# Designed miniproteins, single chains, part 9

Each design is a single chain, and the fold is of that chain. pLDDT is the mean over its residues in the fold that is shown.

## One batch from the design tools (miniprotein)

Design m279
Fold by ESMFold2-Fast:
Structure m279 (fold): chain A 84 residues (1-84)
Amino acid sequence: MDKEEATRLIYKLLELLYKKNPKVSDSEIGQIVDDLIYNHDKFKKLAIELGFEEADRLVELLKRLSPSDRSEAVSEAVSRFLKE
């Protein structure tokens, strides 16, 4: 449901980021995740630059999730991405 969809969309965002910058650091990923949670305007600008069309949907999903579920969605997406 919402948490699983958020995880999938965060993973897609990270794939697009990696395609644009294959040398993206863990600290840069952390900053993007912070912007996704705390600075929606900055995140949406980045999403446009990356061609991530689901930015509004992802923000809406994260607003519906508890802080714990939000943290789990991010952690799962990052973990899955690092396995690739």
Scores: mean pLDDT 79

Design m280
Fold by ESMFold2-Fast:
Structure m280 (fold): chain A 107 residues (1-107)
Amino acid sequence: MVEVLGAEGAALTQTLVARVRVTTAGTYTLEVRDEKGRLLGRGTADLEAGEVAYLGAGAPGLKEGAVYRLEVRDAAGNLVAGAVVKVGAIGADGRAKAEILERWSRG
């Protein structure tokens, strides 16, 4: 099982980062999609079971108030978790907390 625990945006690097926990160690991929489902970026990391980890992916055109879909895939390419997030106010440091509007886990 995979859980999306939170998300943050970084406007300076044009990235979205998901905070995740997995029950099975392995290679996981974050896909960032816009509100219309267009793929914006992918990021991949090796994760350990039970640890809280960070998956980041490119989000070109990252904008305050915009809605993004975060999809987490396992090494086989199966969609295992996701969230719909809204980017909050972008601070002077270029960072924004993302509000989780919806989250799900599959399996």
Scores: mean pLDDT 85

Design m281
Fold by ESMFold2-Fast:
Structure m281 (fold): chain A 78 residues (1-78)
Amino acid sequence: MKLTIAKAEKIFNEAVELARERLPPELQPLFDKLVRSMFTGLDPLTREFMIALMVKEAGFDPEKLAEMLVEPILRAAR
């Protein structure tokens, strides 16, 4: 009910900051590149839908979403 893009973006941005705090500084540029690549070439509606879907799948929990974002980077670094 009234899941606004502003609320979804707030949770997503908080998750991105939490993910950065969980990564060593040397992996933060790789994380930034990955996050940028996730939205490259997407139309505005697809980007909005993707953010809303990820936030909903994480149960509106920025910590859970941060874990979902960090895991691919940690696997790539292993």
Scores: mean pLDDT 75

Design m282
Fold by ESMFold2-Fast:
Structure m282 (fold): chain A 112 residues (1-112)
Amino acid sequence: TIEVDNYLLELKKLLPSQPPSVKEPLQNFLNALSTFIEDPNNPDNKNNLVNSLNVLVNKFPELKEDTKNLVVNLVVNLVKLRPDLIPELANSLVKLLNLEPNNIDLKTALID
């Protein structure tokens, strides 16, 4: 969707300003997401997306505040577009919700 593409573009712009500890996890996630969007039926692309998000979420507190908000918005829009990803992303989504417990959009995206 245009929303996912817009968040992806904005996060790529913010990548150089991130702390060194989180640059590679963020870059790997953005690359995995781009590859998944191009070929969403490839199981390796799905697995790479799931694994890269888990790595990024483990480093989430180290992201700059503006970048945290964009990552959450990107993930929310991704699961709204692809609710079939929720079971595979469950561990990352639970961790992210624990890090952002007051995020209503994230909670709403997980309710079906």
Scores: mean pLDDT 82

Design m283
Fold by ESMFold2-Fast:
Structure m283 (fold): chain A 74 residues (1-74)
Amino acid sequence: MDGYNEIQKQVDELMKKGYSRTVAFGAVLIKGMLESGLSEEQAFSALVGYLTRYMSREEAEKIAKEALELAKEY
């Protein structure tokens, strides 16, 4: 898929603006989900579900919230 390099470029751009890699990657994923027709609630829930495999629910929700806000601003 041609979108892989585009995702990496967007993550790197956000990191250059001072965002962490995890928040930047989460924001790019949420933006893609929103552009694909998912609601903000569906995109948030999907990212939280993914992150809770690797961290606590509280940490996952915090990162997903920051990623969602960032996705709406860029």
Scores: mean pLDDT 79

Design m284
Fold by ESMFold2-Fast:
Structure m284 (fold): chain A 75 residues (1-75)
Amino acid sequence: SAAARARVERLVAWLVGQPEEQLETAAALVVSEMRAAGLGEEELDHAIALLRASDLPEAQRARVIATLRRVWAAR
């Protein structure tokens, strides 16, 4: 839905703005918010696509994506 897409876009923008040392906690908060909103794998894939398109340095982008995937899978 458009509302789900907009929520994912806001969460990704927030995550990208977080300091590197808070990445684990920030990713956990993003996953928690997505679950609370009833968002699933389709919205996770959209979040990852947005992160791939982000202006983050390549190595940092890879760490953010890997952390988000790992935290999501840990349920």
Scores: mean pLDDT 87

Design m285
Fold by ESMFold2-Fast:
Structure m285 (fold): chain A 71 residues (1-71)
Amino acid sequence: SMIDKGELAAAGAVIYAAQGDGARAREYAERAMKYGTLSEEEAERVTEAGERGDGDAAARAVSQAGKKAFG
């Protein structure tokens, strides 16, 4: 489903952010945004964290987005 695809894309963005792969973190954050899992603002926050290699910040941004959508 689109929800499952968005959640997997968001998880991928966090993994690549933790590895310092900002380009792939951006790609996956954009996919999560296209599937409706992240807003444009949330996707940009995850991408910025990925450019810095801050996987914890990326994970917090994705977790907060999920809590807002389903909490």
Scores: mean pLDDT 79

Design m286
Fold by ESMFold2-Fast:
Structure m286 (fold): chain A 80 residues (1-80)
Amino acid sequence: SSMAEQEKLVEEEVEVLKLLAENLISNIEQLSDEEKKEAIEYLEKQAEELVKKAAEVSPELAAKVQSELTAELERLKSAA
């Protein structure tokens, strides 16, 4: 695959993770404190893996992905 195809796949995975975070925010008050913690830890781990994949494409993509996912995770943590 070309670097452009790899960039597109990473960007698609970022959008999926953002949707998962938004779904969690929508249901956050239905979750126990333990379930909230586990869900946040899961998404933080997925975000870290996505940043690593992005870094294999370029440092610029990694910085962009980290910035966007950090913002979404901060929104989720604020809702929890």
Scores: mean pLDDT 86

Design m287
Fold by ESMFold2-Fast:
Structure m287 (fold): chain A 84 residues (1-84)
Amino acid sequence: GVEEGRAHLRRVARPPSKEEIETFLKDIEKARKEADKSLLTPEQVDEVLAGVGLIWLTIHGLVDRLPDGASVDEIVKFLEELLK
């Protein structure tokens, strides 16, 4: 199930490269800028992006550094801090 999938992702997680972080941040910014062209509201786009961000953080072993239900803005801020 979903719980088994999350546990597996945590076990195979590896730290992201600086380039992977930069690419992901650019992808989020692009998706947010294109929100007005989507069938979703800006709020729904942000909720989807927060979910995508949680999966990305899980794959890279960073999910435990943010609270469950972290917003896309909190995810972006955290990743920007990792680039400093």
Scores: mean pLDDT 74

Design m288
Fold by ESMFold2-Fast:
Structure m288 (fold): chain A 99 residues (1-99)
Amino acid sequence: VPSPADLAKASVAAAKQGIAEVEKRLDTLSPELQEKAKKLIEDAKSYIESSENLLKQGLDASAATSALDALINATRALSLTGSSDAVLKAGQAGGDALK
């Protein structure tokens, strides 16, 4: 079972990769979905920053909560792309952060 710090690091890594995969595919989405995806990416980036700041303070449980919120927003953006490859790449980045 991962520690709260490990969960935060893995969730941040997965969220960052998810954001990158969505940004690569923004032009394939309708204008309405592009706007929604951009908002989700902005929210995810804010939660990543909060999580990384909380980790620096040793607030590991709070960092894990913020990192999970980042991952939720990044996953919602990924779902708008319809790309299984993008989802797999995000998951792999999270898994690699636990090693």
Scores: mean pLDDT 85

Design m289
Fold by ESMFold2-Fast:
Structure m289 (fold): chain A 85 residues (1-85)
Amino acid sequence: SVAEEVARVLGEAAERVARLQGLSEEEVEAARRRAEELGRKLAGEPPEVAIAALDEAIAAASEEPDAEASAVAVDAFRRAKEIIA
């Protein structure tokens, strides 16, 4: 489903970002679960609402000082936008 694909994309990216930040195993799993829940919620919204939220997320992720974490997050939000649109 669209919801599960968006959840997977955001969850995998959140896990990678958390690992780059040196978070614990428990914090990595919590970040993954939160991102998966966000992905499912966005997939359930009207596409225009989900796309607007993802555009804001892309802008915010682009301001991230860690270039690798920024790139991972931006790429994931762009892919989520492509899946929803």
Scores: mean pLDDT 88

Design m290
Fold by ESMFold2-Fast:
Structure m290 (fold): chain A 86 residues (1-86)
Amino acid sequence: MLYKPDEKLKQILKEVGYTKDTYTLGEIIALIGDYVIKHKLFAPLENPNLADLRGTLLGELFGKDKIDFSNAKELVEIIKKHTTEV
């Protein structure tokens, strides 16, 4: 199943070099992970799966200060708010 990111999410994910119109949820999660790695947002001393989004465009878009990459259910719910199923 394919999802089209909204324009704001697409602009953020362009920083990691991707320009497709549609993605799977797994591909979008991977792109968000690449963004977090690029900006060094993981908090490895606190929790290696926890990303601090404060002061980022991604955090502003999601309305979240932190996201936990081990919580796939919450990630999917957040991503679905910023994508359209195709």
Scores: mean pLDDT 79

Design m291
Fold by ESMFold2-Fast:
Order: sequence, then C-alpha cells, then structure tokens
Structure m291 (fold): chain A 88 residues (1-88)
Amino acid sequence: MKVRVGDGLRIRASPFAGSQEPVELEAEVVSEDGDLRIKGHPDWDARLVGSDFSKGKEGNAVLIIAPIPGTGLYSIALGEIVEKREKL
C-alpha cells in the first residue's frame, strides 16, 4: 500500500492498552517517508512499514513506539492497516 501526506489510516493493533480485544487507532500520514501521527497520542512515534520494514512510503503495516510513563521504557507494537482514506 502506498500513502500520501494527509491520508488517513485506521489501524488495528494487538491489545497493548490493557484490553483483551484488538485496539483500533486513527492515524494521519505526516511525512513523505510514511511517518504517522496517532490520534490522541501525540507522544507516540509511528511509521508505515513494508514486509522488509524499510518501506516507509509503501507498506501494509504500522510500527508503533509508545513511551511507558515513569519507566524510561517503550512499548513496541505492529498494527494492521484496516482502512486507508485518501486526502482529496
């Protein structure tokens, strides 16, 4: 999947928010390299990745890196792209 700056993605990630159910997240493409902003989580780093994890602009998964407050550690998750909404 190839994305453009301003495209919206709906992402399904394995439960990492204390839920037994997959978590659905909304993201916007903010760079030509496939960097993403997760709605409601401005402190998280997210990026579109391909099967080789090097294709930022073309991919089928999202790498999410979320800081764990008070620990100095990070939670790392992979999310599946459920939906892409192209910017008009």
Scores: mean pLDDT 72

Design m292
Fold by ESMFold2-Fast:
Structure m292 (fold): chain A 76 residues (1-76)
Amino acid sequence: MIRKELLELTKKAEEAYQAGKPEEAADYVIKRIELLLKHMKLNKKTLETIVDNLAERFGLPEELRERIRKRVEEML
């Protein structure tokens, strides 16, 4: 089930963040959103909210938030 894969990617992002690797955490966030988009149709505003919530959760700097948003827009 996609739910297990999403949880696994979230755990990997959390582990990377705790290890002091925010760039790796951002990469796992991108992979999680990519997997979500592969299985369901989301509008741009919902995606922006997901990105902002995950960036806040992992304390990601604006530079990495912008990188995630840009990458996600390329997937739409």
Scores: mean pLDDT 78

Design m293
Fold by ESMFold2-Fast:
Structure m293 (fold): chain A 65 residues (1-65)
Amino acid sequence: MEKAEEVAKTAEQLAKNAGIEAEVETRGNKVYAYFKELNERAKLAAQMLELHAKRKGVEFEVFVK
């Protein structure tokens, strides 16, 4: 779905730009982000992504590996 793909692409791009190791995947209208560790940059990115996903009607979940 286009909205979930946009959120996933944004999540992957933000993680790479911040030097944070993360895996992002989509399942239907859901986006899952797996962070190796949750530092302050990762926490801020996760919060912004969750808000962005909510606004687009996409379910977003963050996990720490």
Scores: mean pLDDT 74

Design m294
Fold by ESMFold2-Fast:
Structure m294 (fold): chain A 70 residues (1-70)
Amino acid sequence: ASQQLLELSKKAKQAGMEDLAKELEELANDPYQSPLGLASGLEDGSRKAKQAGHEELAKELLKLAAGLYE
């Protein structure tokens, strides 16, 4: 999870979504992050990425969120 969050942070930075990249990095380093809270943050990030035209980034964020329920 933490490694995947850091990889997604790099992709968000590459896409010009610096605020999202920062938020994903902070989620990776938060020892109190719950699975529900993380999934909610990933879904919000996915919506922002999709509205910015970054469909692949949005899809990868949703894929990670789905993985948290398994």
Scores: mean pLDDT 76

Design m295
Fold by ESMFold2-Fast:
Structure m295 (fold): chain A 80 residues (1-80)
Amino acid sequence: SAELEALRAELAEVQARIDALAQKVLAGRATPQDIEELKKLLDRYIDLSERILRLTLGEEKAEEGRKLLEKQKEELLKLI
């Protein structure tokens, strides 16, 4: 599916940007603007992942996946 390929490509780009910002955070070099960008990218990552899961594994797995990713996001943000 062209839609699925496009979603996976965007997910890979979002993941690379998250990784770059996470490295800045770990190095103690993140600005408040970097933290806000990281939060937005984490939300986009969750949305894209849910959409991919829905298209490949169906609605129930998409709902389960979103809940797990939202919990992981909450835990990550407590460390920042």
Scores: mean pLDDT 89

Design m296
Fold by ESMFold2-Fast:
Structure m296 (fold): chain A 59 residues (1-59)
Amino acid sequence: MEEEERRKEELRREITEGMRLIIEGVANTIVKSGKMSEEEAEEWRERALKILDEEEAKE
């Protein structure tokens, strides 16, 4: 029983961490490609991370 709860919590943490890394990677790639300014990419990254945090808080 506790093993299932622990597994769910671990998976959720890994998914959240993965999403955070993807968001940062995308923002960096956009800047490197010249499609956005560093400021625009930073704003996008902040908004995406805020959405991720809100989703995690909703549970």
Scores: mean pLDDT 74

Design m297
Fold by ESMFold2-Fast:
Structure m297 (fold): chain A 74 residues (1-74)
Amino acid sequence: PVPTVEEIRARFDARFDELLAKAPPEHRPLLEQVRATGHRVLDLAVELGWSPERIQATADGLVAQAERLLAELS
């Protein structure tokens, strides 16, 4: 089944909570900024009428980039 926008945002936030829990304290402010930017991107996608599938793919991509950033910083 296609996820709702609320489910996409909840999963995005849950995945970022997991990243923040694993991150060294010195990198958490940067990850919080990345999360906030992700929220703005997802909000814009909703406003532009993107499909839930496209919004989910965008959310997944944003989390993957954050995971890569954390790995490069660690």
Scores: mean pLDDT 84

Design m298
Fold by ESMFold2-Fast:
Structure m298 (fold): chain A 57 residues (1-57)
Amino acid sequence: SLERRAKRELVRGMEENGSLAEVTAMMAGGVSDAQAEEEGRRLVEKAREAARELEEE
């Protein structure tokens, strides 16, 4: 499915090119540092959960 493909790409990108937290911090120039850090952690956690769901397939 399209959603599962998108989740796989996110997880793969995180694993191969580093954490989504770094990307989020770079792109979050308009938000506070605390919010940018929190969003980055949440994205990484979501990617890990998506990987776990794919594993349970």
Scores: mean pLDDT 60

Design m299
Fold by ESMFold2-Fast:
Structure m299 (fold): chain A 76 residues (1-76)
Amino acid sequence: MYEELLEELREIFKDDPRVRALLASLEFQIENKNYDLAADILVELAKIAREKGYPELAERLVQMAEEFKKNAKYKK
């Protein structure tokens, strides 16, 4: 569930304006069903998580980005 991952990001990086801006953009893209753009934002959040020493959090974000990309593409 993405809400738990986003909450972890808010708590760990609460003083990081880059993360706060990316989270706001992510929520906007999800609300507008732009899952490709939402996936790109999740990948950027994963890079920040790795930079800060949270590789497991980064991996979960990448997995969510892949699921969002699947939902944005018609797959038969």
Scores: mean pLDDT 78

Design m300
Fold by ESMFold2-Fast:
Structure m300 (fold): chain A 66 residues (1-66)
Amino acid sequence: KKKEELQKIYEQISKEKDLQSFLEKLKKEGADESIIEQVEVSIYVAEKLREIGDEIDKELKKRKEQ
């Protein structure tokens, strides 16, 4: 299921607060759920490319920095 896959990827990407904040901003602006889904797909593609190369692991660690 593409919905299940997207949600799984979304959970992985959600670890990056930047992506989550972006989606939340769209919701607060009154964006349609359809728009949010389209944005999620776009972020998914961009983040999948970043994921390749262990970049996500580095970003997660930096984000967790205190």
Scores: mean pLDDT 62

Design m301
Fold by ESMFold2-Fast:
Structure m301 (fold): chain A 71 residues (1-71)
Amino acid sequence: KEEEIRREVEELLLSGIGRGYEEAARDLARRVEEVGGLEAPQPQSSWSVEEILELARELARKLTEALIEKA
């Protein structure tokens, strides 16, 4: 269950990267808001690619935790 959720979130992140780092982070932030009920930070245009990727990974982790908590 937990492993499957983590895999799905990882696939979402990797798919998003194919569309763009910023898009991946934005999509994950939206999912975190929907599941966790908390506002998620959005990537800023002034951020570096590394910062956006780090945000995306952190959001993926938070999404996984929120999904496990709700389940």
Scores: mean pLDDT 67

Design m302
Fold by ESMFold2-Fast:
Structure m302 (fold): chain A 94 residues (1-94)
Amino acid sequence: ETAALQAEVAKRYPGFTPTDAGRAALALASDAVAELERKYGVENVTPEQAKAAFRERLKAAGASDETIDRYLAALRFVREDGELVVERTADPAA
């Protein structure tokens, strides 16, 4: 599963080669936030919308709901300096 997630990240983001699932999840979540901010504006993106976009991306990559929930539990979506940012609070693969 970790290897499959890393392969999917590498396929979608060729310049990014994470060595662990936590970094792969953080990269996918950060990209989802950036896409929403470009589309709707930074002030209009909520943590709930960002989590939903992250879930959609992982489901498209073949992840199970249980795996997605584990990754979401290891991430924090916070507003800093007017924009939404993603932080890793735990290693979801540990």
Scores: mean pLDDT 67

Design m303
Fold by ESMFold2-Fast:
Structure m303 (fold): chain A 93 residues (1-93)
Amino acid sequence: MEKQLERDIVAAFLEILAAIEKLSAERTTDPEQAKVEKEIANLLSEAARAVQAGDYDTAIELLNKAKQKAREAGLTSVANIIEQLIKEVEELK
């Protein structure tokens, strides 16, 4: 299996999800929701950089933090996507 290609794909998905959350934050009228979505976007982008660096333990820590923030904000679909991405990062170890 090409671990480099798998790593690049996972990092790309994390950056796409981060971009979606950032756009959602810019479009919401709820300032608390905007703040949480921006924090999730930042954590996802940091996790993508950790994946690219091969630092999978740091990536998993950042993704678990993003997942918890998504759950607390009621963003169940986002939390479920992050959970799947955590499993993908664990497979890269």
Scores: mean pLDDT 83

Design m304
Fold by ESMFold2-Fast:
Structure m304 (fold): chain A 97 residues (1-97)
Amino acid sequence: MELSEEERKEAAATLEKQIELAEEILDVIENKPLEEVQKYLSSKGYDPDPKNIPKIEEYVKTVLEASKALLEPVKAGDMKKAEEIAREMEEELKEKE
């Protein structure tokens, strides 16, 4: 409704990159040994303390779910739906601090 075709394409590409990164982080956390998880998270700027890994995992899962939910509305140009989802997920992410 209010995004140009170029803006919609750029926003969708950004969400797809966020989804890819979130899926990569979760794959490492779920499938790699602790030492490899710690090295990977440290390389991404996270605190690699094993006590923080469950908190990072929950945060990344929330970001992945939000990005996946936003992708279809953004591709369709449904900005009302995209804004509604973004607002709800921003509130959830702030509470998980």
Scores: mean pLDDT 77

Design m305
Fold by ESMFold2-Fast:
Structure m305 (fold): chain A 78 residues (1-78)
Amino acid sequence: SSAELERIRAEIRAVQAEIAELAKSVPQEKLQAIEQEFIARGQAWLAANPNASRLEFGEAYLALLREALARLKEVKAE
């Protein structure tokens, strides 16, 4: 539904904002490595799921963003 998509988009924006803030305090080399990994994983997911709905893609993308955020938090804690 449109309401479900709006909720997912709002959560994506919130996670993206947190990632952007953390990125300011992470070494550029480590940030680039994480970005490259998650771009590749996103492209692989799209290739494996060519008939995915906008909702299914939104859920998968949000899950990938949450994993990227967790990895950035680990890097910052080191």
Scores: mean pLDDT 87

Design m306
Fold by ESMFold2-Fast:
Structure m306 (fold): chain A 80 residues (1-80)
Amino acid sequence: AEPALNAEAALAAIRAAIASGDPTLIYNVVGTLARELRRASEAERAALREAGAVDVLRPLLTHPDPRVVAAAREVLELLE
């Protein structure tokens, strides 16, 4: 209903998952965002970019779990 609030909630969930140190939780949260973004409008993608999604997700490209790296790369490509 509110794209900016949804974007902030998604980024808060990703930050919490990263802080937990659990690769499976990080993969599940980022993977869910990638799935939602494939069905998202341009306005929803723009809201995520404006909320700072790229800056939050970019460090995950160097994560030791390849599932996390793949999911983060997919989200970043969908936000281009």
Scores: mean pLDDT 80

Design m307
Fold by ESMFold2-Fast:
Structure m307 (fold): chain A 87 residues (1-87)
Amino acid sequence: SSLSDFHAGDEITAGTAPGNEALKKLPDGAEGVVKDIVIPEGSNLPVLLVEFDGKVYRIGLDITLKEKQTFKVGDKVVVKDGKLVKK
């Protein structure tokens, strides 16, 4: 059990990591809800847990990208051109 409450307020400003395998499996226009924001131990790379049609996907983020969005737990997001966009 890793109760890793990383970051107060469950908010992150980042872009969607290129080549994200979960997003390649989702159609353009798929709508989801951000359920959690986690940082896996050992990699220090942030991951959004996003629910699409009752299934939770792990979406890798890249904080170094110039085009960023602020994601919060409870945000509605949509898949566009292989990336997550806040709705």
Scores: mean pLDDT 75

Design m308
Fold by ESMFold2-Fast:
Structure m308 (fold): chain A 84 residues (1-84)
Amino acid sequence: SRAAALEAATTSRESLLAAALEVFRASLEKLLEAGLISKEEAEEYLKKVEKAVELWAKDPKKGEEELLKIVKEIAEKVAEKLAK
């Protein structure tokens, strides 16, 4: 790969983002188990987070914006379920 040694920090960051995605998946599973989101919603959010993580690796500002939007959407749905 081009510039592999120089890009070692970037590779380490990608590994960290992958670990964060696994933690996020576990969190969605807990919300599903609690009945706060549907299985379809959990799958949709996981796909959105995967794309946002890929975007974060390429453009951190845009990736952060997309992740924040996803987190807000999940929080709003959970709050709505808890209020009812």
Scores: mean pLDDT 73

Design m309
Fold by ESMFold2-Fast:
Structure m309 (fold): chain A 85 residues (1-85)
Amino acid sequence: APSLREQTAEVLDRVLELLSGVLSPEEIEAARAYLERLLAQMSDEQLLEFARKLIEDLEANLPSLTPEQQAQAREIIERLRALLA
């Protein structure tokens, strides 16, 4: 079975896809590298806390997103909530 870290990394790839319309390819690459290093340093407890904060940030920003981005963000939130269950 995939680890919590591997599952969190997959969800973050979805977040970067959501941002691909706003960020340049170079900014996406930099963000991916940063997140990969961050995740490598995190304990399981820190990964769960990170997931909780990411849900809060996505929910707070939902009204500012397009309908298509809102659908993508809701899918990401559901995946993150599944990790916390």
Scores: mean pLDDT 80

Design m310
Fold by ESMFold2-Fast:
Structure m310 (fold): chain A 76 residues (1-76)
Amino acid sequence: SALEELIELIEAGASLLDIERRAEELGLSRKELIEIGKAAGRRVLAKFLAQPLSEAERAEAERIYERELKELEELE
């Protein structure tokens, strides 16, 4: 799956240029790439929240995610 492949690249810390090149090879639009970024962000947050954390650490992680999500929406 193109979605899963790009999420995996993002999670692995691939460069922005490598991600953009792969997205272009797969024929993805900017909107599709933004949606993939949102999905990757959700997976990173879920994985982070699965570990033992304080309530303050959980709240901060969710707040950071919400801010990043809004920034991605502004790119549309």
Scores: mean pLDDT 74

Design m311
Fold by ESMFold2-Fast:
Structure m311 (fold): chain A 68 residues (1-68)
Amino acid sequence: GEALIAEGQRLIARGEELIAKGRELIDQGDASGDRELLLRGIGTVLRGIGLITQGELLIQKGIDMLNS
């Protein structure tokens, strides 16, 4: 229950940090014409989105355990 909600919140926070870092890399790649840096930034954003999705699933599971 509560432990899963806390872990889900931590994964969401980590995912948000990765999205911010990925956006920095995209901006740098776009500004410099560096395709590899731009693609690396996109990959970092996608990893962040994955962590947010996983965190949301853990929060939902935690809530379901408290309500069952």
Scores: mean pLDDT 87

Design m312
Fold by ESMFold2-Fast:
Structure m312 (fold): chain A 77 residues (1-77)
Amino acid sequence: SDKLIEEAKEQVKKILLDDGVDEETAEKVAELFGEAIRTGDAQLATQGAQLALDAGASNEAVTEVSRIVGEAIKELR
C-alpha cells in the first residue's frame, strides 16, 4: 500500500539525514527506494544505494536502508 511505501521512505530519509546526508539528496534517495518498493525494480534500489554512498553515507547506513527496503518489498507481496 502507498502508506507502507511512504513509511519506508520516511525511515530511509531519517537514517540518511542522521548519517549526515543533506536533505535534498536524502529525499532523492528515498524516492528511488520508494519506486524500487513499488515496482520491485532492483536497478532503482542499486541507484538509490549508490547515490547515498556518493553523498557520503556510511556502509552501515546503506545496509540498514537496504534492509528496510527489502522488508517493505516482502510485505507488499
Scores: mean pLDDT 84

Design m313
Fold by ESMFold2-Fast:
Structure m313 (fold): chain A 80 residues (1-80)
Amino acid sequence: HMKERLERMLNRGKETVQKLLEKAKYAYEKGDKKKFESYVNQAKQILDFMIETARRYNDPELVKKAEEIKKEFDEEVKKL
């Protein structure tokens, strides 16, 4: 029960973070630094929440999945 709920939370969080990343990239390309920073900060808050929630569940697989989502996000932002 709980693991399936957490996996759905992580999948929805990943989708939201991906949409925020696309908005951040668009703002960056338009030179809108304020919007870029806002979208990146929103995504980081979601990522931190996902990692904290996975750690509370004490499932190494879910923690690793959440950390991989954050690493992928950080690498995409760094490419900009």
Scores: mean pLDDT 85

